# Designs tried in a protein design run: designed miniproteins, single chains, continued (4). Part 110

Each design is a single chain, and the fold is of that chain. pLDDT is the mean over its residues in the fold that is shown.

## One batch from the design tools (miniprotein)

Design m15813
Fold by ESMFold2-Fast:
Structure m15813 (fold): chain A 63 residues (1-63)
Amino acid sequence: SDVDTLIALYNSVPAAQRAEFLLALFRFMGQTLPRATAEAIAAGRLDPRTVFEPALAAARSRS
């Protein structure tokens, strides 16, 4: 699935760059992600699926 592809891509990013990767990805998708949320995901405090699933659903509904 698209979510699983994004999770695999996220996990291929070095841990130190994961927050920056998330911010860049959301900017590319035309969506805003708070820096605190990106940092929480990179630190393992929040599951990346919780932001990828709604973001992809929103992107599909605009197509």
Scores: mean pLDDT 80

Design m15814
Fold by ESMFold2-Fast:
Structure m15814 (fold): chain A 95 residues (1-95)
Amino acid sequence: LEEKIKKLEEEVKKSPEGSVERFRYLLKLSQEYYDMGKIDEAIEYLEKATESALRANLSDIERSVVILSLAVMASTSEDERFKQAYLDSIDRLEA
């Protein structure tokens, strides 16, 4: 688990700022923290992922895929705070 988190953190560091790749690694970090019951950290990494996606200058199809991924995560999350964080991310990306 610690090794997996460290690998994801290294991938974030290697990924370009404001890239789809950085968004994906940050989203994976958010999910790993959620699985550990660390909801505050999970929300923090989701917010960082959203910022990366906003800076990524996504095409319409790439933005649609990102939004769909966030919507699926919102629908499958049991924690209401985490679910709301996904919905807030979708709202920011649709603006």
Scores: mean pLDDT 80

Design m15815
Fold by ESMFold2-Fast:
Formats: structure tokens, sequence, C-alpha cells
Structure m15815 (fold): chain A 94 residues (1-94)
């Protein structure tokens, strides 16, 4: 979807900055606030990369069931329970 594409593009910009710079939690939260179209899934992934556990937890709480399943499956791709849940949620969208 167009919203998802915009979120991914915004996420790439922030990820590039996180990778090049050591961002404080305040700087990171400011960057996320400047990108209101950024999905909770992408925001949580960026917080994980930045090592900001509190920010990651905040965005995990804001995720839909599908977004949370996708995020968890990416963190533990060998977890068969999360994989099965993700596949079931994706099938429900069709």
Amino acid sequence: AAEGEASVAAGREIAERVYREKLSEEEFRRLLAERPALSPLVAAMLAEIAGLEEVEAEYLARMSELERALYEARRDPLNEELRARLLALLAALE
C-alpha cells in the first residue's frame, strides 16, 4: 500500500542516520515525531537498531496483531509458533 511505501522510505532515512550517527533517545524520538506516517512496526525496528529498548517497547504496544507478529518473526525467524501465526494472519488478509 502507498502508506506502507511511505513508511518504508521514511524508515530508510532514519536508519541511515542511526547507522552513521550515535543518536540519543531524545534525538531519535524527535526524528520519529517528524515522520507521523511511519508505521509502529518500522519505528520499533529502528529503535531496536538504535538500542533504545524503552522506545521499542512503546511502539510494540502500538502495533496491530499482524505488525507485532511480523516484528517478532523477524527477531526470531526460527520460531515456528510465530511463523504459523504470521502465515495465518496473512491468509486472513486475502
Scores: mean pLDDT 65

Design m15816
Fold by ESMFold2-Fast:
Structure m15816 (fold): chain A 63 residues (1-63)
Amino acid sequence: MSPEVQAALALPDPGQAVVHLLNLYRRGVIDREQFRAGVQTLYDAGRLSETGREQLFQQLDEE
């Protein structure tokens, strides 16, 4: 996992972690696979709901 994704995941608020991951992805700092891995890590840690994970993956599919 990239240092940028790890830094995002280190944020204490899961909402801030998600926003940071989205910004990294949209700026081209991380790719789609790295973004998905970060979101999945938040979900696996219990920091993100299944619905939240699915909504974020749908946002990728629309972009």
Scores: mean pLDDT 79

Design m15817
Fold by ESMFold2-Fast:
Structure m15817 (fold): chain A 83 residues (1-83)
Amino acid sequence: MSLEEFEKEAEERYARLAAELKAALAAGDLATAARLLREMADLTVEVARRLYELGLISEEELAAAEAYAERLRARAAELEAQA
């Protein structure tokens, strides 16, 4: 997979997960919303780590992406506890 193919696939996956998350939240399906937030967190780290390994982002940008993923996982845990 080329970098361009990887970025396009990642962008399409993010868009799909975001749309599914919005639908789950609108339906009150907190268990599905929690799962989708964890999938978004995992994808965020996967993409950031790949870009860092290729020298395309800084250590600070990687750390920011990892911190964002941790926030998504924390939100998922809160929603799952309410489900």
Scores: mean pLDDT 86

Design m15818
Fold by ESMFold2-Fast:
Structure m15818 (fold): chain A 78 residues (1-78)
Amino acid sequence: KKKELEEIKKKADEKEKELKKNMDQILKLVPDVLNDLIRQLNQVIAEGYPEIDIEKARYRMAELVLKKAQEKLAELAA
């Protein structure tokens, strides 16, 4: 159980770093998606979910924002 928390924390940190590296593109392409998902993450934190669920939410948020930004970039390239 502790190992699962450490593994998801590492994955969440890596995805968050990737998101931060692409922040300028994300803000230009999908600012509404970023704001909505940050709001959802803050809600999970505010509701007092266990740390493992918060870390999973962080990972999911960063992954989904990056996915939506790439989808939007592909639409603009077409």
Scores: mean pLDDT 80

Design m15819
Fold by ESMFold2-Fast:
Structure m15819 (fold): chain A 93 residues (1-93)
Amino acid sequence: MLTKEQILEEVRKILEEAVKNNTKESFLKAMEKIGELIQKARDAFGNDKEALKDFLEEVIRILEELAKRSKNPELQEFLKYAIEQLKDALESL
């Protein structure tokens, strides 16, 4: 089972590769992979609400920082959607 730190590192790497490729298809694939990693985090430590909350807050922070740096409208739209979904999940904890 992956640690929280390992999952966060994978999220960063997936986003960096998507930005490098700079295509709608790469952004969609990145969001799908991030969704899978969030599910793995829920399976690993979802019973620890504080650990899950901290993890989701870190993922949101990574996405928000990328959104601030990006001038690509397609990437900004995908990041905004992902951030809103994660914030909703965080509020339910």
Scores: mean pLDDT 75

Design m15820
Fold by ESMFold2-Fast:
Structure m15820 (fold): chain A 82 residues (1-82)
Amino acid sequence: MELSEEERERLVRTIAEDLRLLAQEEGLEVSDEDIEALARRLAEELAKAIEAYRRGEISQEEFNQKLAELVERGRRELRELS
């Protein structure tokens, strides 16, 4: 089942908020525009993983692995933007 536009925008908002908090905690100077752009890229990949899991195309273990990879990539890219 495909995620709705509302669900996708909710993912973007949640990820952007988490990225802003992380930037503040690590003392990184990143623009809101860069945070929003990164959040949209991460949300797109997360949405694909959620959809694949819901369709039974990937296992719970593979889904958790993709989430962990996405979190680490988000932290790395955020630091590169500062």
Scores: mean pLDDT 82

Design m15821
Fold by ESMFold2-Fast:
Structure m15821 (fold): chain A 73 residues (1-73)
Amino acid sequence: EIEELAKKALELARKVGDPQGLREVINAIKNKNKKAIESTLIGLENALKQGITRPVTPETERLVKEAEELLKK
């Protein structure tokens, strides 16, 4: 359940392109904090609905890879 929720949040964070949102997802995964992942997911869904997106940067790509590695454990 937590892994599925985290994967969905990661997909949305990548689409938004917000490094802060990605860091929040990573920290929530590390702490296994389901409520934090749910809160981040809601915020990211709202941002996408409002059309708030940013270009993918090298920082964003690194954060995505870090989150993917955490989910593989």
Scores: mean pLDDT 75

Design m15822
Fold by ESMFold2-Fast:
Structure m15822 (fold): chain A 104 residues (1-104)
Amino acid sequence: GPSLELILRGIALLLRVIGLGLDIDWGLISVEEALARAEELLAEAERLLAEDPRNRLTVRALRQLRANLRRLRDRARAAGDAATVARLDALIARVDALIAEAER
């Protein structure tokens, strides 16, 4: 089973992903800051999955991150920011690939 450290890191990742979603929804951060935070969260998810490939907390955090990125993409589309939409599509594709690999 996963170590206590991996469980706590998974919980921390999920909470950070939820916090990003709230900051996006409330307009508290820029799109560039949201993208930077999403990339950091994705990198931590990749590290956690390398240690526990089927970590359920990490997969849950990735699903929440995907939902947050989709909402940010809808916002970028409404603003006519095609470059940000393309960057978000690339991040969403990376999240989807990690979820698919972890659920095999």
Scores: mean pLDDT 88

Design m15823
Fold by ESMFold2-Fast:
Structure m15823 (fold): chain A 64 residues (1-64)
Amino acid sequence: MAEEVRQRILEAAETLIKAGHDLETVKRAVRVMANHAVEKGLVDEETAREIYEEAVRHAEKLLS
């Protein structure tokens, strides 16, 4: 469950960057996705925050 959420959020971050969106757009999108996963009981808040931080770092690396 957590790994599926992680992969989906990381893939979304990559897709947004490759489509020419900025880092602020990625941060908003992955935050919404992470919060939704917590609301659905797929991950806890700590795991969602870790996935969010990983996705943001991944997007930053793609922009360098």
Scores: mean pLDDT 85

Design m15824
Fold by ESMFold2-Fast:
Structure m15824 (fold): chain A 77 residues (1-77)
Amino acid sequence: VKLSEEQAEEVARIGREAVRLAEESSLPPVRAVGLALAVLADALEAAIAEERGDAAKAQEARDRVREILAELRAAAA
């Protein structure tokens, strides 16, 4: 599986957002790092699933990204 430039750029943007939120968060360091890694992993899974034509799996992974980012945003406030 090879990501397009656009897919790779989007995954990178999401990953950078997760890292910033983790750095700003009041979460324990291990939890913050774990959530940032989970966001990156799920964003990659969504892009790969989309490339393979699995819309349902891509959407499920995007839903997980949104949930984890919401937790990070709450902890960064």
Scores: mean pLDDT 84

Design m15825
Fold by ESMFold2-Fast:
Structure m15825 (fold): chain A 65 residues (1-65)
Amino acid sequence: MADQLRQRIDQVLHLARASGNEEAIRLAQQALQHLDQGDLESAQRYIDQASELAGTSPEEFRRAV
């Protein structure tokens, strides 16, 4: 359901902003655009990528490394 996907995107955006992960923020924004266009498949693919980046521990991964 689109509402559930939007909720997931919002959660990933929150995590990405908290971690300062610019790429995860961008991917989550792409997911929102595709969701707005009715492209649920693409929206899900983008949010999956953003979620993986946003879920990465700062202790294990750093963008500057």
Scores: mean pLDDT 73

Design m15826
Fold by ESMFold2-Fast:
Structure m15826 (fold): chain A 70 residues (1-70)
Amino acid sequence: SAEIQEISKEMEEIQEEIVKLTKKYLEYSKSDDPEAKKKGQEIKKRIFDLNKKLVELYKKLRAAHEAVVA
């Protein structure tokens, strides 16, 4: 139960960061400025890495639930 709560909290924090980064990415993607385009690509890579971490946390969450017999 404690592990499930901890994983859920980490997932929520990552989801909040993805939302904030997505807003920044959309702002940079509207700009024709080459520097803004570079920052947009960096943010896109960070969003990708965070989504990979969410997938791993989801797998851990599923395994923790399967370990609890009803």
Scores: mean pLDDT 83

Design m15827
Fold by ESMFold2-Fast:
Structure m15827 (fold): chain A 68 residues (1-68)
Amino acid sequence: SKKEEAAQKALTKLVTEGVKLSNELAKKIFEILSSSDDEEEILKKLQELGLSEEVAKKLVELYKHYIK
């Protein structure tokens, strides 16, 4: 789906820019990004996974860029 493609591109870009993510964490992030349309809910869930606010916000901006 368009959401799944955008989530994968956002994750790939984040890793390419030097953020290290485990495979398990990346899978959970992918599920959050591809299953929700609410930016605040996505940010909350990403931070609950242990991501910093800075990394969570960057991921959401990348996701929004690729889903356009």
Scores: mean pLDDT 82

Design m15828
Fold by ESMFold2-Fast:
Structure m15828 (fold): chain A 67 residues (1-67)
Amino acid sequence: MEEEARKLQEEMEKSKEEEQIKIFVEWYKKVLGVSEEMAKEIEEAMLNKDVKKLRELGEKLRRELPL
């Protein structure tokens, strides 16, 4: 019983990371009003773990949305 639960947890953790990224991207779109183009770039950068691209996108967000 617990061994099958462990395999499901590992698959769920991978799916959770992708779901969390989608939730964050939707939050940026709905709450901060980020454009669809920027939202797609953020999603791709987060999925690829591209820290440099995320920093560039963060600077753009800070200039358009001064929070």
Scores: mean pLDDT 69

Design m15829
Fold by ESMFold2-Fast:
Structure m15829 (fold): chain A 100 residues (1-100)
Amino acid sequence: SVKEKLEELDKKYSPYVEKLSEEQKEILEEAVKEQLPEAEKAYEKYKDASEEEKRKVMAELLKKVLEKALEKLKKLPESEEKEKLIEYLEELIEIAEEVL
């Protein structure tokens, strides 16, 4: 299931996520904030839609947030934490694509 895949990813990457710099955390937060207006528009458009349609829309929005975060993270200096965070986000994108 999607939940089991997410739990396995959290277990695999949690040691690296705990080592995230403030700059890396800010990049993730900024990526979420940049997509917030699109998320609000999607909520209004799909509020009465089926649960399946809502899941697909949310997966698409999540993918956009993750892709934006990856673009910004790739500009940071090379580190093991950067490499592992990029791997983690890429695996999250793959799970989001499975929901689509």
Scores: mean pLDDT 77

Design m15830
Fold by ESMFold2-Fast:
Structure m15830 (fold): chain A 60 residues (1-60)
Amino acid sequence: KLDELIDQAVALIKQHEQAVKQKDYERADAIHQQLVAIQQQASTLVPPSDFWQRVAQKMA
């Protein structure tokens, strides 16, 4: 479901920011790969711009 993909993206973005801040680039790279996979799945449901707009709204 779209909402599940949005929630997963929000959680992963927060984890990615934390990993980069901690200089854990190996973990950051793994999270980035997961975000790319989620974006590909979401692109089958909504335009990428709409998906990322909804992710941004959830992070506010």
Scores: mean pLDDT 82

Design m15831
Fold by ESMFold2-Fast:
Structure m15831 (fold): chain A 70 residues (1-70)
Amino acid sequence: LSEEELEEKIEEIERALKSESPALRAEAVRELGRLKLEHPEDERITELLRAALSDEDPEVRAAAEEALAK
């Protein structure tokens, strides 16, 4: 992804993380985990994953823990 494409993708994921559906938020967190593997230096990705560790849904939290462990 170019830097502009990455920015747009992160913005889309941030919208998904605000979804009322835990399943959609968990999917967004898994996609953030994939982006972190490609862009390990991007602090925004890491901050969003850390925020997801505090999610009310245990599946969303588990997805964030898995993404951060990689």
Scores: mean pLDDT 80

Design m15832
Fold by ESMFold2-Fast:
Structure m15832 (fold): chain A 102 residues (1-102)
Amino acid sequence: SEELLKEALRTVEELLEAAKEFIRAVEEGDILKAIGFTLRAIGLMEELRELSKSLPEEVKELVEQVIRHVKEALKAAMAGDLERAREHLEKAEEAFEKLKEL
C-alpha cells in the first residue's frame, strides 16, 4: 500500500528527528528534554512496528534496521558515548534513504 509506505516514511522521519534532539539534549545536559524525546521515540518505534506488519518484507527489514540503530543510538547517548550514538544515527538515516527509493 502506497499510503502505508508514505505513513511509514513520515514516522521514520519523525523518529530520526526525535533521536537527533535526544542526543542534543543529552550533550547539553537537559534531562527533561532528553526524557521527553525518549518517550516520543519509544512511541514512534511502536507505531512503526505496527505499520510494518502490513508492508512488504523489504520495507519491514529496512524499518527494523532503523528501529535497531535508533535504539542503539539512544543507549549509547545515555551511556555518554555521543560518538557511537551519532554513528548509529547515521546508519538509521542510511536505512531511511533506502526506504525512500522503494
Scores: mean pLDDT 88

Design m15833
Fold by ESMFold2-Fast:
Structure m15833 (fold): chain A 85 residues (1-85)
Amino acid sequence: MKPKITSVEELLEYLGSLGASEGALEAVRRVLERHPELQELMLFMANYLSDEDIRKVIIDPLNEIAEKYGVDAAAEYLEKELLSN
């Protein structure tokens, strides 16, 4: 069973458990530091969406971008996705 995620630390542990790379996790951390208002949105998504949806929509793209283009590029991608309506 998925435990309720209530903090950024728990969010990063959860994403890591789903296969997020060190680069992907660092990208998430940087976006949430730059945009503290997005912390509540990310926590909501982590609790509301399935593990498969989180992996497909958030983790897999961030893993690819961080591996190929680095953490800053992955952070920019995530920032654009979270700020899109």
Scores: mean pLDDT 81

Design m15834
Fold by ESMFold2-Fast:
Structure m15834 (fold): chain A 75 residues (1-75)
Amino acid sequence: MPVDAFLLYKEALLNVRLPVQVRTKAASQLFDLLGELPKELHEEAKNAFRIVSEDPSQHVSVRNYAASALKLWEG
């Protein structure tokens, strides 16, 4: 179900112990999943990307992807 996929990708994205490639893939999958999510979960997804974009322990590539995704959602 889209909600189950959302929770898995959100957890993977926020888990700094996972490899960068896994976190980047999770970010991409979470962004692609937006069209299938209820409106209410869009705010939760945006908050997850905001946390990642502001987290200095995250790799720069993951942070940049999160920041770009937020900009697209705000535009």
Scores: mean pLDDT 78

Design m15835
Fold by ESMFold2-Fast:
Formats: sequence, C-alpha cells, structure tokens
Structure m15835 (fold): chain A 89 residues (1-89)
Amino acid sequence: MKKEEEEILKKVKELAEEIVEAGNKGDILTAQLKLREINRLVEEAIKKGASKEFLLEVAKILKEAAKKIKDKEVAAGALELAKLIESKV
C-alpha cells in the first residue's frame, strides 16, 4: 500500500471514531457530514489510482464502526458507504 493511502486510512479511522461518537450522542448531522468526508477522501484516492487493498480496508473500518453505532440511520449510512466502496473493488 502507498504511504499516501496509509495516511488516508488513518484519517478515515479517526473520522469513523468521530461518527460513532456523534451518532451515539444523537448528533446525526455531524455523523452525516463526517460520512461525506470519508466518501470525498475515497473518491479522491480512487481518482489517484487507489489500490484494491486500500478500498477493502476502508470498507472494513466502516463496517466495524457501524457495529458500534446505536443510531439506525447513521449505522445504515456507514454500511451503505462500505457496500458502495466494495462495489468499486
């Protein structure tokens, strides 16, 4: 995996933890904004030739975060984003 991809993965992991906290506090707007930020980072990485390994690791982070989110809409949002990323392989 490229060094740039590892840096993005670190940021995605931080954003995923923030999504869990925001969702569990009922701050749905903040959780949705952070999900959109993850999607933006992934789209930019794909544009730059992101590896299959990178995309699968992002999807894994989102699926693990979704298991910890109590809000059903935020959890569903994280799972749908993971599924979308996996569809790009």
Scores: mean pLDDT 85

Design m15836
Fold by ESMFold2-Fast:
Structure m15836 (fold): chain A 70 residues (1-70)
Amino acid sequence: MSWEEQLAALQRLAAAGNAAGAVGAAGLHETKINGSSEEDLERQGAALLAAARAGDVAAASRHAKEASMA
């Protein structure tokens, strides 16, 4: 799954009221703005999407912070 597909899935979860999806979408956007490679975006997107699908806001927030620091 591309990072754009992961971002779209996170945005759809956020629109459905999933707070972890909203955190994940924001984190992946920040990672993209920071100039991360496509491979890094896909890796971070996968972690954020897994957390969002689990409804784990704390995990999504942690992965988003780790992505911005990488």
Scores: mean pLDDT 78

Design m15837
Fold by ESMFold2-Fast:
Structure m15837 (fold): chain A 55 residues (1-55)
Amino acid sequence: TLDRARQIARDVTLRHRDAPPDDVRDRVVDALVALGFSRAEAERLLRQLSRTLDV
């Protein structure tokens, strides 16, 4: 669900807060793809989640 994706994106972002933004973005996308989202869907979800996470 979207709530689970949001939790994972937040966790990855907080874990890699000191990393370059591009690296954090790639890690979040990879985590979402591992949940069964396509790369395009993962990128769209990341854009939606970034509004919520203030990333």
Scores: mean pLDDT 70

Design m15838
Fold by ESMFold2-Fast:
Structure m15838 (fold): chain A 60 residues (1-60)
Amino acid sequence: MDEDVEAAAREAGVSPEKIRRVARELGVSPMTVAAIALRWVAGEPLSEEQREILRALGLL
């Protein structure tokens, strides 16, 4: 799980510590935050709730 979060963080251009912090603040798993960041990098459509996670990560 940690290695997957670190790989996703590298792909999205954010620190894995930042992903874990945002996950804790929003009450979701770090993997959920990482998956949303990867969807953003891939240009996939995102809900407003998912976009809020991206704003918290500093990607929007």
Scores: mean pLDDT 79

Design m15839
Fold by ESMFold2-Fast:
Structure m15839 (fold): chain A 60 residues (1-60)
Amino acid sequence: LDEVQKKVAELVERIDKELNPKEQQELRDRIAEEADELAEKGEVEESIKLAQELIDEKIK
């Protein structure tokens, strides 16, 4: 995996470890909606940053 894909995989693992299944699904859905919008605009790094922010808010 390249650096971006590895970082995304690490975020997914954090979600799996720290949240229950319902919280995981809700957070994944939100990340997909918000981050996909940024990624489609070519803002891949902003997309990853937003995903990290959402995960940090939930897990804290």
Scores: mean pLDDT 72

Design m15840
Fold by ESMFold2-Fast:
Structure m15840 (fold): chain A 67 residues (1-67)
Amino acid sequence: SYVDISSLSENAQKVYEAILSSKGPLSVGELVKLTGLSKSAVNKALKELEEAGLVRRLPDGRYTLAP
């Protein structure tokens, strides 16, 4: 799917940049530490990114880029 990253919320952009810069899947706790956002804000950003088809949740609860 095509998506304009500038259409995402500021928090979603920060979370997405952290995932792009990672060498592997990230937990919510790791995203909190990397972005400085609250757990609630990270979870909302992840829902937005998953809805946009940019990230996916793994069976262990970590997040990575969508293929």
Scores: mean pLDDT 82

Design m15841
Fold by ESMFold2-Fast:
Structure m15841 (fold): chain A 91 residues (1-91)
Amino acid sequence: SAAARAAALALLERLRREAEEIKEEAKELGILTPEFEKKVEELLAAIEAARARLEANPDLPIGEIALLEAELVSKLLNLRLLFEELKRKAE
């Protein structure tokens, strides 16, 4: 539905901003390792791919939209967990 698509696009923009904020915080803390930077870039690429898929497929089923949202939310949560581990190691 148009409403589900609009909600998904709004979620993707929020996830993109949060991923970029994590990258900037890691850089400011001096813990933006090449490995962590690669993980952030992989998530940003996945978000962009999902956005492109939503824009190319206006009739994408609600269930498929929900699966895309769940996958990207899970990836962001994993990135946050890794970021917390890096912060603990830096102490």
Scores: mean pLDDT 88

Design m15842
Fold by ESMFold2-Fast:
Structure m15842 (fold): chain A 68 residues (1-68)
Amino acid sequence: GAALDLAEALLPVLSKLSDAAKTAIGNALRDAALSGKSADEIKDVVLDTLKKYAPAEAAKEASDALSK
C-alpha cells in the first residue's frame, strides 16, 4: 500500500535518523494509513514529522525521494 511504499522510499534517509525520529515517522505513516489518507496526504504528514524530528538535510533528502 501507499504507506509501505513510502516507508521503503524513505529507508535510506531513515538509516541516518535517531530512533526517536524513526519511531515518530513510523507512527505518522501508520496513523495516516489507518485514517484513510491519500498518498499525497501521507507524504505531507511524513514531511511535517521530519521537520520536527530530523535535521534540514534529512528532510530535504526525504522530500527529493518522494518527488516524482
Scores: mean pLDDT 74

Design m15843
Fold by ESMFold2-Fast:
Structure m15843 (fold): chain A 86 residues (1-86)
Amino acid sequence: MERIERLKREALENARRVAEAEARRLAEELVARGEMTEEEARAFAEAAVEAAVEHVRARLDEAAAAGDLETIEKLRRMLERGAEAL
């Protein structure tokens, strides 16, 4: 089912973009507040991005296994809108 794989790929690409932007913003705020060093904030941001992407991937994989195209399309649209807002 080529359509599902394409939608999953698009959703994951946008998930990474959104996660990277939000993690960077949060890391900068935490450093500015003196709550983290720049090194700690960088490590935290990297871990947060990978955790967010894996969460989206797991949900997409579960929906794909169930044949739940509606959930896959909903996640793709939400992440696309998030990426467009950057």
Scores: mean pLDDT 82

Design m15844
Fold by ESMFold2-Fast:
Structure m15844 (fold): chain A 110 residues (1-110)
Amino acid sequence: DEQKKQVEEAQKALDNAQKAVDKLREKYDKQIEELEKKAKEAEKKSEKEGKRLRGAKDSLARFSQSVLDQLDTQLKLAQDYIDEGQKGNLQKSKQGLDIAKSTENQAKLL
């Protein structure tokens, strides 16, 4: 009963963290698309400004991919720990909960 409750709490936290990461991914996708649109419009008036905005887009794309890859790795680690908790390792359920909550907070701050 206590094991089931701890695992369910950790899984709920992981679900919340996944939603936060998904929202962050959508935010980055919209920012990248907006920069791409601005770059195309700027190129019509200034090659230099268009190149600057394309550089900003490429930098954001690389940065956002690195951030999302790190958060996805944390989500996977949290799920692995929760799975170990389901097998009776309650300490791992708690660790999975802590990683999930940390991941949600990180995604919301970005």
Scores: mean pLDDT 89

Design m15845
Fold by ESMFold2-Fast:
Parts: sequence; structure tokens; C-alpha cells
Structure m15845 (fold): chain A 69 residues (1-69)
Amino acid sequence: SPAKSLLKVFDLNNDGTISVTNLTQLCCMALDLPSSTPFSKKLLRLTLQKYGVNLSDEEIDELLKEFVV
């Protein structure tokens, strides 16, 4: 999956997971948003769309369950 490949790029520890804090920070940097911006599925969706990856809400939920701690 292109989305799984992109999330593996954000896996800074190469352990197969990413923290919500690290994911939020990377999304804010990618979208030029303030670091105080809270995590949301919309934030993740917009970040993925910037990299050419379009996901449904169900696909985003599955990614969060698989990769985000």
C-alpha cells in the first residue's frame, strides 16, 4: 500500500510503529502548520494527500491501528 510505505518513512525508529506525538510533528512540518496543532484524522489525511495518497476514513483508521501508538 502506498500509505503503508509513506508511514514507514515516518517510522524514525524503524520498529514498525510511530508515536502520535511524532506523527503530529511530521504532519505539521509537512503542511507548514504550528506545532501546537492537535492530532486529527483530517491532519493525517491532508498530509497523505500532499504526497499523492488518498485514503478513506476506514483506511486511515486501519493505518492508525497498525502503525500508531
Scores: mean pLDDT 74

Design m15846
Fold by ESMFold2-Fast:
Structure m15846 (fold): chain A 84 residues (1-84)
Amino acid sequence: LTDEQIEKIQKILNELKSIPGVKVEKDGNTFTITYDPTPEAVEAVDKAVEELKKIPGVKVEREGPTVTITLDLTEEQAAKIKVD
């Protein structure tokens, strides 16, 4: 992943975390998104999933209200992504 792609991913994840009913958890290079079935949360998650799937090196798995995102990142690159 390029630095530009990492910045884009960080922006998408932080935008998701700001949506009511959306929870984003980071574990190294893996992010778990859990969301409530509200129209706003569903719309935001659907948009983010589509954008993330377009980035090379991003794996997206969706199981009901849970989305798991795995990034092909080094330890240093993973540390650059902040979800606060």
Scores: mean pLDDT 75

Design m15847
Fold by ESMFold2-Fast:
Parts: C-alpha cells; sequence; structure tokens
Structure m15847 (fold): chain A 104 residues (1-104)
C-alpha cells in the first residue's frame, strides 16, 4: 500500500521536525545553563552539556530515519531536507561535546 506508506513517511517527517525543533530549543537552553553552571560547578556544567548532546543525537537519529523512509518511497526532496536537519543536529551535538572537553 503505497498511499499508506506515504502517509507514514509524512508522519515520520513531521515528528522528526517537531523533535528537532524541541531538541534545538532544549539543547540551546541546556548549553546556556551549562555555560553558567561551569562558573560555580564543573560537574553540573558537564551534566547540562551531556543533556544537550543526548537531545541533539536523538533528533539527528529521528531525522536520519525519516530521510531513509522518504528515500525508499521516492520522495527525494523530503529525504534531502531530513538529511540536512540530521547534519545540523549532529553539528550541534559536536559543539556541545567540544564544550565538555574544554572543561577538562
Amino acid sequence: DKEKKLEEARKRTEQAEEDARNALRGGEEAVARGEQAFKENRSLGVAYYAGAVLSYVGAATQSWLAAEYSEKLGDKKSAEKMRKLAEEMTKKAKEAVAKMKAAD
């Protein structure tokens, strides 16, 4: 059922976009809290950055899965959009990891 698979791909894409938006907001808030916490408590700062990494990695994984699903259904435009979103979330995760390493 191609129509049912297209509807499923659409729902996966919408969920991935929502997850990425929430992860961006929560991750950026966690990074800001981590920066502030490092001034007084290094361990708390690391914990906030770790939370940001988990948030971004989760969103990147969902975006990658949505891209693979869209590609299998021939929706190349949605697949490309989701891959770019996954790359952006991966970049944000790497930035948060770099902040954790700078604390060492």
Scores: mean pLDDT 81

Design m15848
Fold by ESMFold2-Fast:
Structure m15848 (fold): chain A 86 residues (1-86)
Amino acid sequence: MEKVRELLEEAARALREEGRERLAALLEEGVRNEDYAEAIARVAAEAAAVYGAHSELAKAAVDPATRPALIARLEEQVRRIEELEA
């Protein structure tokens, strides 16, 4: 799971450089807890609240009924990215 961790750490650094410190902190928390899918979903929900939920990802992250299914799909994507690195 090292490559996904590195990508999220780089994304958090980029967000911090752009002044999006709150979103960066959410990603950093997810990296520390190794809860990458939950961290991505939280960032998507927060961004949707500020900028509008116009993407399917943002809409699914905000809705409590769809959020668990989104998290499960993100976990599967994280697993597949790691397999492609190997």
Scores: mean pLDDT 67

